Designed miniproteins, single chains, continued (2). Designs and how they scored, part 77

Each design is a single chain, and the fold is of that chain. pLDDT is the mean over its residues in the fold that is shown.

## One batch from the design tools (miniprotein)

Design m6663
Fold by ESMFold2-Fast:
Structure m6663 (fold): chain A 106 residues (1-106)
Amino acid sequence: NLIEKFLKKEKIRTGDGSSIYIQVFDPETGKQFFVKVKASTVLKVKDGEEVTLIGTAENTIDEKYIPEQYKPLIGKEVKVTGTFKLNDDDALIYPAKILNPKVELV
C-alpha cells in the first residue's frame, strides 16, 4: 500500500505518522491547498474511489497558489468530498490528491 509506505517514511522523518496531508487540486486553475487528516481514515481508500475526508485546511505553499474560494478556509476544519487519486511513487511529498473537490466548513 503506497499510503502505508509513505506513513512509515514520515514516521521516521518526523517522529509522527498519525496525520497525513492530502492535496486538494483544482484542475481548472492548477491551484491547490492541502487537508491534514488522520492517517487511519485514508489507509483503506482505493485509487479512483469517491471519499469524504474531514481535516484541517492547510497552506503548505505560497498563498498565491491557493484557489481564492478556499483562502478563507485555511486553518479551519473542513469536509472535502471528491475522487481520491493516489500519486505516482515519485511524488512522495504527499501520497494522494482529491479531484473534483467539494469543500465545506464543518
Scores: mean pLDDT 71

Design m6664
Fold by ESMFold2-Fast:
Structure m6664 (fold): chain A 91 residues (1-91)
Amino acid sequence: SSLEQFLQYHRQGQQLFQEGNYEEALDYYEQAVDALPDVVPASLLPVLQEMIEQLEQLAEEFEKKGDHKLALRARRLAAEVYARSEGLLRQ
């Protein structure tokens, strides 16, 4: 299912982030968000909030390395996840 794909991609992204493989981590986080269904289960809200925090950390790590393009990609993805999370709170 799309939810299972989201959780698998998120888990892979988190592992790569922990290993310091930040660009590949971002690619997996982008795939995770793409796998989200239009109607996101409210039970995913804590996972989405954790993902926002991880994406902000990725942006900071990319900035430290001078990769402003990857930092911007991470921040844009964090904003998208935040918008999806707000949609859940308004239902």
Scores: mean pLDDT 86

Design m6665
Fold by ESMFold2-Fast:
Structure m6665 (fold): chain A 87 residues (1-87)
Amino acid sequence: MKEEAVKAAIEALKAESERLGVPEEITQLMIDAIKKAYEGNFKEAQDLLTKAVKLAIEKGVYEKLKRAMAAASDAINETIKKLEEEK
């Protein structure tokens, strides 16, 4: 995965999480999950994602977390598309 896509995902996740009021501890778990996925550590990424989702449900912010995740996914897809257009 391109480093630019990872940076875009983390920035989008942080911005949307702050806008929606997702607790920093949940946002940090998601950032760590994205970084582990980029490193190829998919099992650790999945474990971190599971912890973030469980904590979000317990704190009643799961819908907000889903929106932040969608923003991160959109940022990855847009960055990949732009990089493919430069070939």
Scores: mean pLDDT 79

Design m6666
Fold by ESMFold2-Fast:
Structure m6666 (fold): chain A 62 residues (1-62)
Amino acid sequence: SDEEARKHLEEARKIWNQPEVDMMELADSLTQALRQATSPALKEEINRFMAELQAELDKQRG
């Protein structure tokens, strides 16, 4: 359900904001969010968050 997907997405955001980010746990939470998401809009929101994560990783590299 979208409600369960949002919970997993919020868990992923919480993991990303930790001082020591467990990348495997983050990936699992995002995978669960995508699996639970039923609306195209929520899937797009999850994909945007993933894109934001890539942008932040790029900033940390340079």
Scores: mean pLDDT 79

Design m6667
Fold by ESMFold2-Fast:
Structure m6667 (fold): chain A 73 residues (1-73)
Amino acid sequence: APKKSIAEKVKEAADYALEKIQELLDKGDIEKAKKVKELAEKYFAEIEKAIDEGNEEEAEKKIEKLKKEIDAL
């Protein structure tokens, strides 16, 4: 089973957040869409910092936490 690179995981997380924002906007749930956007912006800043520091494990944990918090909205 191919393990995805950190770059592929980041791209998939970004695509997931964008798809959720679009889904919520299409439903007229603007408030939740805004929350997903703010959550993604916060976590992607932390993920980028972890990658820049060479902490791939921390970046992966942040990606998982972002996805869980988006799913909890």
Scores: mean pLDDT 82

Design m6668
Fold by ESMFold2-Fast:
Structure m6668 (fold): chain A 74 residues (1-74)
Amino acid sequence: MMSEEELEELERLAVRAIVLAEEAGLPVPDAMLDSTGLSDREILDLVLEMARRLGDDATVARVERLLARLEESE
């Protein structure tokens, strides 16, 4: 289970990835626009792929830290 701060960071990273992808003309997966029913890990995996497509190394590093945290939590 992620902390409230980690969930707020995930939400900010997801919004940032969507905005930057739209500005760059890249396709945004429907699951990024409506994450209802997705696990935190599935959302993080989507944000990670979008950040990699955008070349946003800082966001990639942040998402990888959150993924590592989830793996430790099982």
Scores: mean pLDDT 72

Design m6669
Fold by ESMFold2-Fast:
Structure m6669 (fold): chain A 95 residues (1-95)
Amino acid sequence: MTAAETQALYDKLSPETKAKVEELSRRLMELRGQPDATPEKLGKTVYDGALKLGLSEKKAKEIGETTKKTAETKGFYAAIEEGMKLIVKEAAELE
């Protein structure tokens, strides 16, 4: 999925869902800049954000674990991009 495809899905979300997605994105970018940031903290932040967006616990866990694994293998920025793409896609499917 390209950045343009993710942006197109995001643009279709309700204002309330957009606000929650933007808040999650901000928290993840702030966490990335912290010297004590860990893949576990990143995955948990994505999991908590997914639950606030109304995703099921199962789906939130799957996205959180994918984000954690991506952070461990490809770094925090790649993990944030992948996690946010999955969040936007799943949030769009709920609307």
Scores: mean pLDDT 81

Design m6670
Fold by ESMFold2-Fast:
Structure m6670 (fold): chain A 85 residues (1-85)
Amino acid sequence: SAAERERLERAVEEAEKIAREKYPNVLQVTRGSLDGPKVKLRILVAGESGPGLVILTVEIRDGKTFITVIAALSEYQREEYEVEE
C-alpha cells in the first residue's frame, strides 16, 4: 500500500543515517529498488585493507519495521568475508 511504501521510505532514510554515523569512512551509498516490503542499501566503506561492503536490509514484517546489518569487508587482495548479524 501507499502507507507501507511511505513507512519503508522513512525507514530507508533512517537506515542510511545510521550507516553514515556508524561507518565514518563511507565512500558510496547505493539504494536498491523496492522489492515488495523490502529495500537493500549497499554501502562501500574505506578500510586500511581496501574497500569493504556493508549491506542494510530494511523490511516491514507484521506491521513493524526491521533493519538488518551485514558487514562484508574486503582484504587488500579484494577478498571479502561476512560477519554474522
Scores: mean pLDDT 69

Design m6671
Fold by ESMFold2-Fast:
Structure m6671 (fold): chain A 87 residues (1-87)
Amino acid sequence: PLPNEVLVEMLSLMESTYKITGDGGGYGFSHGQLNNLLASNPELRPFAEEKLKEYTEYFEKVKAKDPSKTSIINFGNDKLSELMEKA
């Protein structure tokens, strides 16, 4: 199984990506899964908050320069693949 820290970062990335791209279903699912994981691993809440803030601020900057969803979606997919490779 993936480490909980990797799962928290993946879910934080997914939540931020779906929020910025307007995917309400994806947002709701990822938000729910993240909160369930943090309920069992409350020590990871500061890490999740840091990652959510980091990704949200980055995506807002990207969207301001390129309002296309394509660059944000590609970044999200590439980053998810990278995180999954962390064992």
Scores: mean pLDDT 82

Design m6672
Fold by ESMFold2-Fast:
Structure m6672 (fold): chain A 95 residues (1-95)
Amino acid sequence: GEEKVKKEAKEALEALRKELEEAKKAGREEDAKLIEKVIETLERIIEGKEPPEDVDKEVMDALLKEGDLEGVIYVYLEKDKEKVRAAFEKRMATL
């Protein structure tokens, strides 16, 4: 459920903050940018802020119910709604 996603998000946030510092020290700029976007997404999930306007609420609610943190992160980062829908349908077909 949502509480599982929030708990996993908090644990991932702590690990990713350390990984971000290492990526910056190593000069891995592309990795650092991706890690920063994931960190921002995890902070929004933990704070219970509404998802971006372009996020499908039904898809988000289903992922939160399943406790699928990776799916929630993907929905926040992916801007192509059709890709998000296709990925969700593929997941649902596997359940």
Scores: mean pLDDT 68

Design m6673
Fold by ESMFold2-Fast:
Structure m6673 (fold): chain A 94 residues (1-94)
Amino acid sequence: MQYEVTLRLKLKPGASFDEVREAVIEAARKAAEETGVRITRLSLQKISDDEVEVRITVEAPSKEQAERFAKLLAERLKEHPIIEDVEYEVKEVP
């Protein structure tokens, strides 16, 4: 099944979009390896000067595995110095 993971990132002052993009790609790669989900699409959109929306499409055997991926990704991103907060949501893609 395919799932869409949407993350809303609140950035600390002075964070660059390129730094956020690299942090997201690396954290998503590691979370995918740890959970066994397959990332099929990843996109980032700047919403405001301090907010970025990340949309990741993953292939996973169950919603629980997709949710575990999202949780681990959010936890890894919260540890990054440029990121103030992370909210996430998971939904099944038709």
Scores: mean pLDDT 84

Design m6674
Fold by ESMFold2-Fast:
Structure m6674 (fold): chain A 107 residues (1-107)
Amino acid sequence: SNSEILQLLENFQSQSQSILEELKSTTDEKEKRKLAIILSASITLTSVNLLLLAPDDERVKEFSTKLLQSATRIDKLAENKDWDGLISEIEKTIDYVQKFISWLKSE
């Protein structure tokens, strides 16, 4: 149901925002890498859970694909120690999650 998807995405958005704030506040490269790994894993798990909740919904499939692409970009940015790029990618990910939540609430 849309309510289960909403709860999943709102929880994910809150966690992602917390990780973003920690990433912006830390100067430790090991901590930055750890936060990127945690977020990438969380994105992947969220994508899988979305597909399990709505396996036949084309919009959910498209959104899940965008999430997985974001996880791949986050991994590469962290490997390259591009911390500004990592912050930007996470902010973009949070933005399109918020847009998808808004769409679900409008239906």
Scores: mean pLDDT 89

Design m6675
Fold by ESMFold2-Fast:
Structure m6675 (fold): chain A 71 residues (1-71)
Amino acid sequence: MLSPEEARRMFNGVMDDLLTYLKSDDSLSEEEKIEIAKDVIKQLSRWLLEKGVPESFVKQLSREALKKVKE
């Protein structure tokens, strides 16, 4: 089972790498970038829930990541 600290580190690392890549890709529209990020957030959230991370914590990580995407 992933600890909350390990889950946060993994989630933030993946999202930070993704957002860096998306910001560097001028071929994608802002809407396409948001949809890609939302899909990755959804997939990571599902995976963390399967690894026994609490749903409330996963929802918090998802909200924090989504705010970064929309900024």
Scores: mean pLDDT 80

Design m6676
Fold by ESMFold2-Fast:
Structure m6676 (fold): chain A 115 residues (1-115)
Amino acid sequence: SAAQEAEIERLIEEIYELMKKLSGKKLKEAVKLIAETVVRLARESVEDVTRAIGVALRGIGLEIDVDLTPEDDVEGLLKIAEEGLRLMYELGRVDPERALAALRELYEKIRELAK
C-alpha cells in the first residue's frame, strides 16, 4: 500500500541519518547488519524470485565489501550502507510487510549500537 511504501522510505531515511552519526568500529558493524539483513530478506522473498536471487547475490557482495573496507573509510562504509538500504527498498516494493519488519528490527539494532 502507499502507506507501507511511505513507512519504508521513512525508516530507510531514519536508518541512514543514524548511520551518518557513527564512525569507526560501530559504523562498520552497522553496515554489516544492513548487508546481513539484505541477504536474509532476499532469501525470505517469494513474491518475485528472480529479483530476490539478484538482490541476494548483491547482498553477499556487500557483506564481502564491508569486510574489505577499513573502519576509518567512513565514505566507503556509508556507500555500502546506501546500496544495502536501496536493495531493501527494491524488495519492499514487492513484499512491503517483510521489508517493514526487517527495517524496524534493523533500526532498533543500529539505534542500540549508536548508544
Scores: mean pLDDT 86

Design m6677
Fold by ESMFold2-Fast:
Structure m6677 (fold): chain A 99 residues (1-99)
Amino acid sequence: MLEELRKKAEETGKKDEALAEGYEKLAEEAEKRKDDVSAAVAWVKAAWADPSKREEGLPKAAEALGIPVEEIQKMLDSSPNSSALLEKLEELVRERAPE
């Protein structure tokens, strides 16, 4: 799913837009599976790829993760690249489901 969108984006040169749409679809699929954590992570990644998604996605991610939307927004603003953002998200997920 995301790989198909990435391939299409590379052909058209619209990588950020296609990535954001891909993450939104991943979030919707996670919500259908009742996987709130995966849905929240996907919403945050969509907001990172396209800032216009912040108003819709960040409140949903905040509710699913049980943290204030302001904290998620700070993570996005303090993480100018996807790798740093992913590490912070993985740390939050690990705190919620330590095994």
Scores: mean pLDDT 67

Design m6678
Fold by ESMFold2-Fast:
Structure m6678 (fold): chain A 71 residues (1-71)
Amino acid sequence: LTSLSPEQLRAGVDDLEEETKRAKEQGNVEELQRLARSAEQLARAAEQQGDLETAKRAQKIAEESRKAIQS
C-alpha cells in the first residue's frame, strides 16, 4: 500500500471535500464516482494510522458523493 504522511492524508481529505462540493453543484456523476472511491481509500489509510477524525471526514465525503449520484 502507498504510505501517506498524516499531513498528506489531511490535505487529501480537504481537497476531496472541496472537489466533492463542486462536483455536486455541477452534477458531474463521473467525478463523483472518482471522488467516492478516493475518499474510501483515504478513510482506510487514516484509520490505519489511527486518525479517526480524518477517517470520519473521508467516509462522509464518500457517502455524500454516492448519494449525489443517486439524485
Scores: mean pLDDT 81

Design m6679
Fold by ESMFold2-Fast:
Structure m6679 (fold): chain A 56 residues (1-56)
Amino acid sequence: SEEIKKLRQLVFDFLQGKISGTELLEEIVKIVKENPDNKELKDYAYRIFPEIEKYL
């Protein structure tokens, strides 16, 4: 989905130093909250950041 592509791009940007860890976390939380019924997206976000449930 487009949302998973966005998460993947954000992770790549973070790894290349283009965005901060705080920016990465904030954008992932925002995208997941905007797509509450997308289980695949939530599962992918959890694999990137296991603690994300604390922010949802």
Scores: mean pLDDT 81

Design m6680
Fold by ESMFold2-Fast:
Structure m6680 (fold): chain A 68 residues (1-68)
Amino acid sequence: MEEIRKRTEGLIRQVESAPTEGLKKQLTDKVVRELKSLGVSREEAERLLSSANVDREWITEALDKHYS
């Protein structure tokens, strides 16, 4: 459980720390895929990315692609 939490936090920080909007968008897709692999729910993944101030359309597109 501690490992999953730390991994999840690290993934979200990667998106937050992206130096350009283009990289942030690419990392959002990659991070959503990895969060799903860790067993994070769609709702929790959306909450985490929204808290990281990521564009809502990018979040929705990535979630639809990887969760449905």
Scores: mean pLDDT 79

Design m6681
Fold by ESMFold2-Fast:
Formats: sequence, structure tokens, C-alpha cells
Structure m6681 (fold): chain A 63 residues (1-63)
Amino acid sequence: MPESEELRELAEILLAYARQHLDLSNPEVAALVEEAERAFREGRYGEAVRHIERAGQLDTRQL
């Protein structure tokens, strides 16, 4: 597949993962997932992936 199609599919999978598994009650995590959703809607799949990766890092609990 072209890189753009693979990146779109990756972003779609990661958004589904974030909605199911990340703590959306954390405002910082929720904001990053919302930014990823917006980037995905705008066709910016690489940015969507970056926002989800960042949200995941925040969700791993730094006490």
C-alpha cells in the first residue's frame, strides 16, 4: 500500500485503541485524543498518530 493509506489505517486503529483503553477521565489524555481525532478528520494522519502516542505516554502513570 502507499504510505498514506498505511498511515491512515494505523491512525484509525490507534484512535480505536485510545477510545477503548486510555483514561479519558484524565483531561490531558482526553485533550490529546481530541486533537488526534481532529487531525484524523483533517487528513493529518501522522499528527493523529503522534497525539495518541503522547496520550499513551501520559496514561502510563508518572506518580
Scores: mean pLDDT 77

Design m6682
Fold by ESMFold2-Fast:
Structure m6682 (fold): chain A 65 residues (1-65)
Amino acid sequence: MPLSPEEARALLRQIQEQATWLAQNKDSLSPEQLQEQLERIVALQQRLQAGLYGPDEVPEIEVVA
């Protein structure tokens, strides 16, 4: 699924907002909520990578907060 540069930027911004919120609140979250937020961030990052790079062969990984 191709992403436009604008869509990719919006998705990156969403990832940053989610990661910032998570960083500020992770000590107050349950393990279940923490996992849910991490999975959401990972899903957004995967969509960004698929749209920008396409191949899963050389992805940038372990960059989630």
Scores: mean pLDDT 70

Design m6683
Fold by ESMFold2-Fast:
Structure m6683 (fold): chain A 108 residues (1-108)
Amino acid sequence: MEEEIKKALEEAKKYVEKGEELIESDPELAREYFAKAIGIAEKYPENKEMRLIAARAIVGLLRIEYPELSEEEIREIEERLLELAEKGASLDEIRAAGFDLLTEIRGN
């Protein structure tokens, strides 16, 4: 189990890093990599590093779906989602928080 978690963590991290690299050049491929990273992370909801990877992937998806967001606005969302992931929030809670923050930013 420990070695399986390590391997899954390395794969999820590689996928989120590849997604982040491709956001501007190939957003559809970036979306696929973020989805793969989230899919791995969902299998290990109690693992903090997996929650952090999921938070990063969710931020990456927001960058693709809402290119009008400023770097400052994205940074605010990222900081909040990473804080929630560190504190043990579920993947669903992290997604909900991202949507709520997006709504507040776009509403003002």
Scores: mean pLDDT 84

Design m6684
Fold by ESMFold2-Fast:
Structure m6684 (fold): chain A 95 residues (1-95)
Amino acid sequence: SEQDAVKEIVEKIHKKFLELYKEMDELLDRYTPEEAAARFEQKIDELRKELLNEVEEMAKKYGLSDEQIEKLKNIIDVGAGLLRRDFRARIAARE
């Protein structure tokens, strides 16, 4: 159903951002803070493209409303912002 599709997309968005969150310490252990930040931004950009494409595909498949599509895009944007904030905090904590 449409509602089940929206729930599955939201759960996938959260799962993918949590996976990237878990990579923060590995990047900071392996690279300089500047290099780690550049690599992390690339990973956020790649994940955003993947998730936005999935939202577009599911919107076509299940007939999601413009309001539902916008809300899903906002969840992705908020998630990316939180990852950037938390990554900066982890860099600061290591100084």
Scores: mean pLDDT 87

Design m6685
Fold by ESMFold2-Fast:
Structure m6685 (fold): chain A 58 residues (1-58)
Amino acid sequence: KEKKEEIIKILEEVREIHGDAPIPAESREAAVEYLKSLGIPVDPSATTVAELLEGVKS
């Protein structure tokens, strides 16, 4: 599987556990930087796992 699909699966699992709770600022910054390093487009204004997942899904 491509890394993108693996990341999507992980984000979906995290979203199911945490729901729509906002990601702490530090974790959000690290997650966005990590996804960017993998070449995955991410909305810089995303604050929840659901918003990050929406951006990754295309």
Scores: mean pLDDT 66

Design m6686
Fold by ESMFold2-Fast:
Structure m6686 (fold): chain A 75 residues (1-75)
Amino acid sequence: SVEEQEKEILEQAEEALRLGKSLFEKGDYETAIAIANLGIYGIEAFEKKYGKLSEELKKVKEELEKLKKEAEEKL
């Protein structure tokens, strides 16, 4: 179902955010950017396929985009 796919993508995106933040704290900005991009890509692929994002997916996407921007500013 769409709901089951959404839950899986949300879990994967939240894991990408946690890992990306950990890498950022360690000063591994390039890998943090790569992980943030993977999370963003997964969310965008879901939006393209189903035509909309839940508020939870929008929030995680915004947090991943913020992490990516902050990491890029450190390079």
Scores: mean pLDDT 88

Design m6687
Fold by ESMFold2-Fast:
Structure m6687 (fold): chain A 78 residues (1-78)
Amino acid sequence: DRAAALLAEWRAVLADPAASPLEKATAQAGIGFLHMQLGRPEEAVAHFQAAGAILRESGLVGTEAAARAEAEARRRAA
């Protein structure tokens, strides 16, 4: 199904050592939004916290690129 396919895609990004911090943060946020859509807010919070940590460690907090990545992750999960 769509949710399983999206989870597999985002988990593959997280496992890829060549993936950028922005791509990994996007994958974490996407998994978080998907859990929210499925009624699992506690699981979603952990993934959003992981996305935030990646953005902080990579200096991407508050950037337009990070904002666009979050919007895309949310759109795909909906």
Scores: mean pLDDT 83

Design m6688
Fold by ESMFold2-Fast:
Structure m6688 (fold): chain A 95 residues (1-95)
Amino acid sequence: MVTQKIKELGSRKVKKIKIKSTGENNETDEAEIEAKEVKEHEVELSAEDRYVVGRFLRVETKEGETRTLWLEVTAYDKNNNVIGSGTSEVEITEE
């Protein structure tokens, strides 16, 4: 189980996060997640949130195989104003 940290989300209080995911074959998908734990300039994604994103991209990994995802994260306040954004590269490996 892997926890992801996304940085550069701005300095204002985050209410929700929109994640745009891009896979190795230019597969794209979007998920909107309520921010449960937010630090200034970072969000820690639970393993459950990571699996939700992976399911939308239909990424299949074999034992010992690694797949790369590129995440664009946009943070919103309680009024749906964009208050920060960040990007992350995530490797998913079957353990």
Scores: mean pLDDT 56

Design m6689
Fold by ESMFold2-Fast:
Structure m6689 (fold): chain A 98 residues (1-98)
Amino acid sequence: SDQAMQLLGQGAKAYSQGKYDDAISLAQKALSLSKPGSVVQGQALMLLARGYYKQGKYDKAIKYATQAYKIFKSQGDKVGSDIAKSVLDESKKKKEES
């Protein structure tokens, strides 16, 4: 929805400013308004994964990056799937180190 896309834009801005709690909150709201399997759902899940990764919450980052990866792969979005796979792999490495 337009509202979900606007929330994602606000969340991406919060993320760029280091406001990871705000980015996560906005991404959760966008996710709740997104259609299952949509690009917007993938983008919301990706923002959740990146936000949780920055907070050191690697189990949550793995969960959401895995979901985003599956959606981007289903959509044929190679750039999105590559980024999601990168966050997933880094989150797994960090979890193994902790």
Scores: mean pLDDT 90

Design m6690
Fold by ESMFold2-Fast:
Structure m6690 (fold): chain A 89 residues (1-89)
Amino acid sequence: SMDEKLRERAELARKAGNKLLAEAYEKIIEGDLEKAIELIVEDVLKNSPESVSEEQLFKVVEELLKFAGVLSEENRELIKKKIEELLKK
């Protein structure tokens, strides 16, 4: 099942020391997509050069939600909104 695949990804992320990504997978399983998006964005910004663009950040989140089978037009708008909110800080 997809939940089993996401749990496996969370465990692999934890073993790699990536706590933010592990928690993001768990939040997807819980249906908390807003928190999942926040955690993915925080992970990218923490582990990527400060030059990552808003477009690149959107693509990373989009691909992860697509893998999880939860990507929709409504969730694409949610990604845009959350990235704008997080980058204004």
Scores: mean pLDDT 83

Design m6691
Fold by ESMFold2-Fast:
Structure m6691 (fold): chain A 96 residues (1-96)
Amino acid sequence: EKEKLREEAEEHLKKAEEYIELVKKGDKSKIVEALRHIAKAYALAKEIEDEELIERARELLDEALLLAPSENPELQKKIVEERRAAREKVREKEKA
């Protein structure tokens, strides 16, 4: 049964990779399908506690997220930098 769930997770990862390739080639509508398959693979990998599959799903998620907000990458980077600066400021002030 665990082997069967692992195979299902791998099939979902394969489909996610295919949809990500389509998004990279210009079919941005496929990003939702890619994320859906990543979510299913992640859930299955987490259920069987397969760290290798969990990490593969996370890597594909990062790749999909970089493709999804591609219209405003500078805004995304700025938000991340501002959140990081705010965290460091709080940590320095309240590390007690």
Scores: mean pLDDT 72

Design m6692
Fold by ESMFold2-Fast:
Structure m6692 (fold): chain A 65 residues (1-65)
Amino acid sequence: AGQARADALGDRYIPAVKLTNELIEKAEKEGSIEVEIDGKTYTIGNPDTLDNLAKISEAVAKILA
């Protein structure tokens, strides 16, 4: 049961990892990125801090939910 749920989440996990990496790379290159979640735009700074990395991860989770 647990393994079957992990396998089902695998299909969502791969897109989440890809999107997270793309947003991190863009933020590193541009110094900040804009992400739209529930019709509201958020500006996330350079991922040189754990707080900015956490914001990117939260944005990805909300986009893919």
Scores: mean pLDDT 64

Design m6693
Fold by ESMFold2-Fast:
Structure m6693 (fold): chain A 104 residues (1-104)
Amino acid sequence: SLEEKVKEALEKLKENPFDREAIVTLQNLFISKPKEAAEIAAKLAENDEEKMLVGNIALFTSLITNDPEPAKAAVEAGIPVFPPIFPELTEEQRKLSVETAKKL
């Protein structure tokens, strides 16, 4: 189920915030079902640090897909969305981040 996929990804990220498989799983869920993924992640995230990590993944998904819906869904679910600190964004990614934020 979608809830089981989000839960597994969050458990992996709790052990390693750079777990690539977990990050890719959340990215794919934000692409396919942004609202449901955001609402489940907001409910299952145990602390603000985990919520911030989910918010960063949602924002990154919006930037790489040129789709504001992942980041918008995260904000609407109460997940804090901040520009990712690492890796360093390119000029084009910074511009896309600003444009995405304007659509939230």
Scores: mean pLDDT 76

Design m6694
Fold by ESMFold2-Fast:
Structure m6694 (fold): chain A 84 residues (1-84)
Amino acid sequence: DEKLAALREVVRAAQRAIEHARSGDKEGAYKAIDEMVEAATRLGAPEKAKEFGERAKKAIDSGDLDGVEEAVTEMVNAAREAAA
């Protein structure tokens, strides 16, 4: 199922974004956020993916790990809704 595969990619990228942000690897965190945005866009949530992706990147830049978790969680939820 293409939708389930894309949803799994969003969730895996979310985990990688949080892990890279916690380790201070901004480049890795940014790449993971971009992967989440691409997968969520393919699932039918392009505007929310862009909005939450930008918020996650701002949180990464400020070292706000709670903000990263919040933004990636909202993107996962938007992707789940689009996949339903």
Scores: mean pLDDT 86

Design m6695
Fold by ESMFold2-Fast:
Structure m6695 (fold): chain A 99 residues (1-99)
Amino acid sequence: LTPEERERLDREVAGALALIALSIAKNDVKQKREIDVEELRSLLDNAIDLIAPYLSPEELQKLRELKDGFIEAVEKGDYETAIKLLDEMADLVERAVER
């Protein structure tokens, strides 16, 4: 692999893992089961850490702000807002890995 091809693959793998984490969080919210907020926070923090090397400082800040808003929405029982914020996080991750 060229260095450029390797970087692209590493970025795509990190993005895929982050998107899987966001999908898990979205499923937990949609099921409206007993939600462990700290477990969701840890899941999303780990997802952000995985994709962080491939984000601009502005994108990383936005992703963290969206995560904080998601946690707040879940704590308030505002699941529609929580899902919307997860979708915005997923869009940002997809954009970062797709160039």
Scores: mean pLDDT 83

Design m6696
Fold by ESMFold2-Fast:
Structure m6696 (fold): chain A 58 residues (1-58)
Amino acid sequence: MEKIDTSEPIIQDLLKLLGLEPKKYIELDIEELSKKIAEKFNQDEESVLEQLKKFVIK
């Protein structure tokens, strides 16, 4: 499963908005983050996932 780059400032800000501490999420699946964002902001999970693909660890 693809992992999100939690060192990205945008990802750290998103984690904080979700009430999560970025330091605790060194390794986070893109699908898990997409689901959390979709639930928090009442967004479509697939659309969120597509936007997050550009922040996947390469």
Scores: mean pLDDT 75

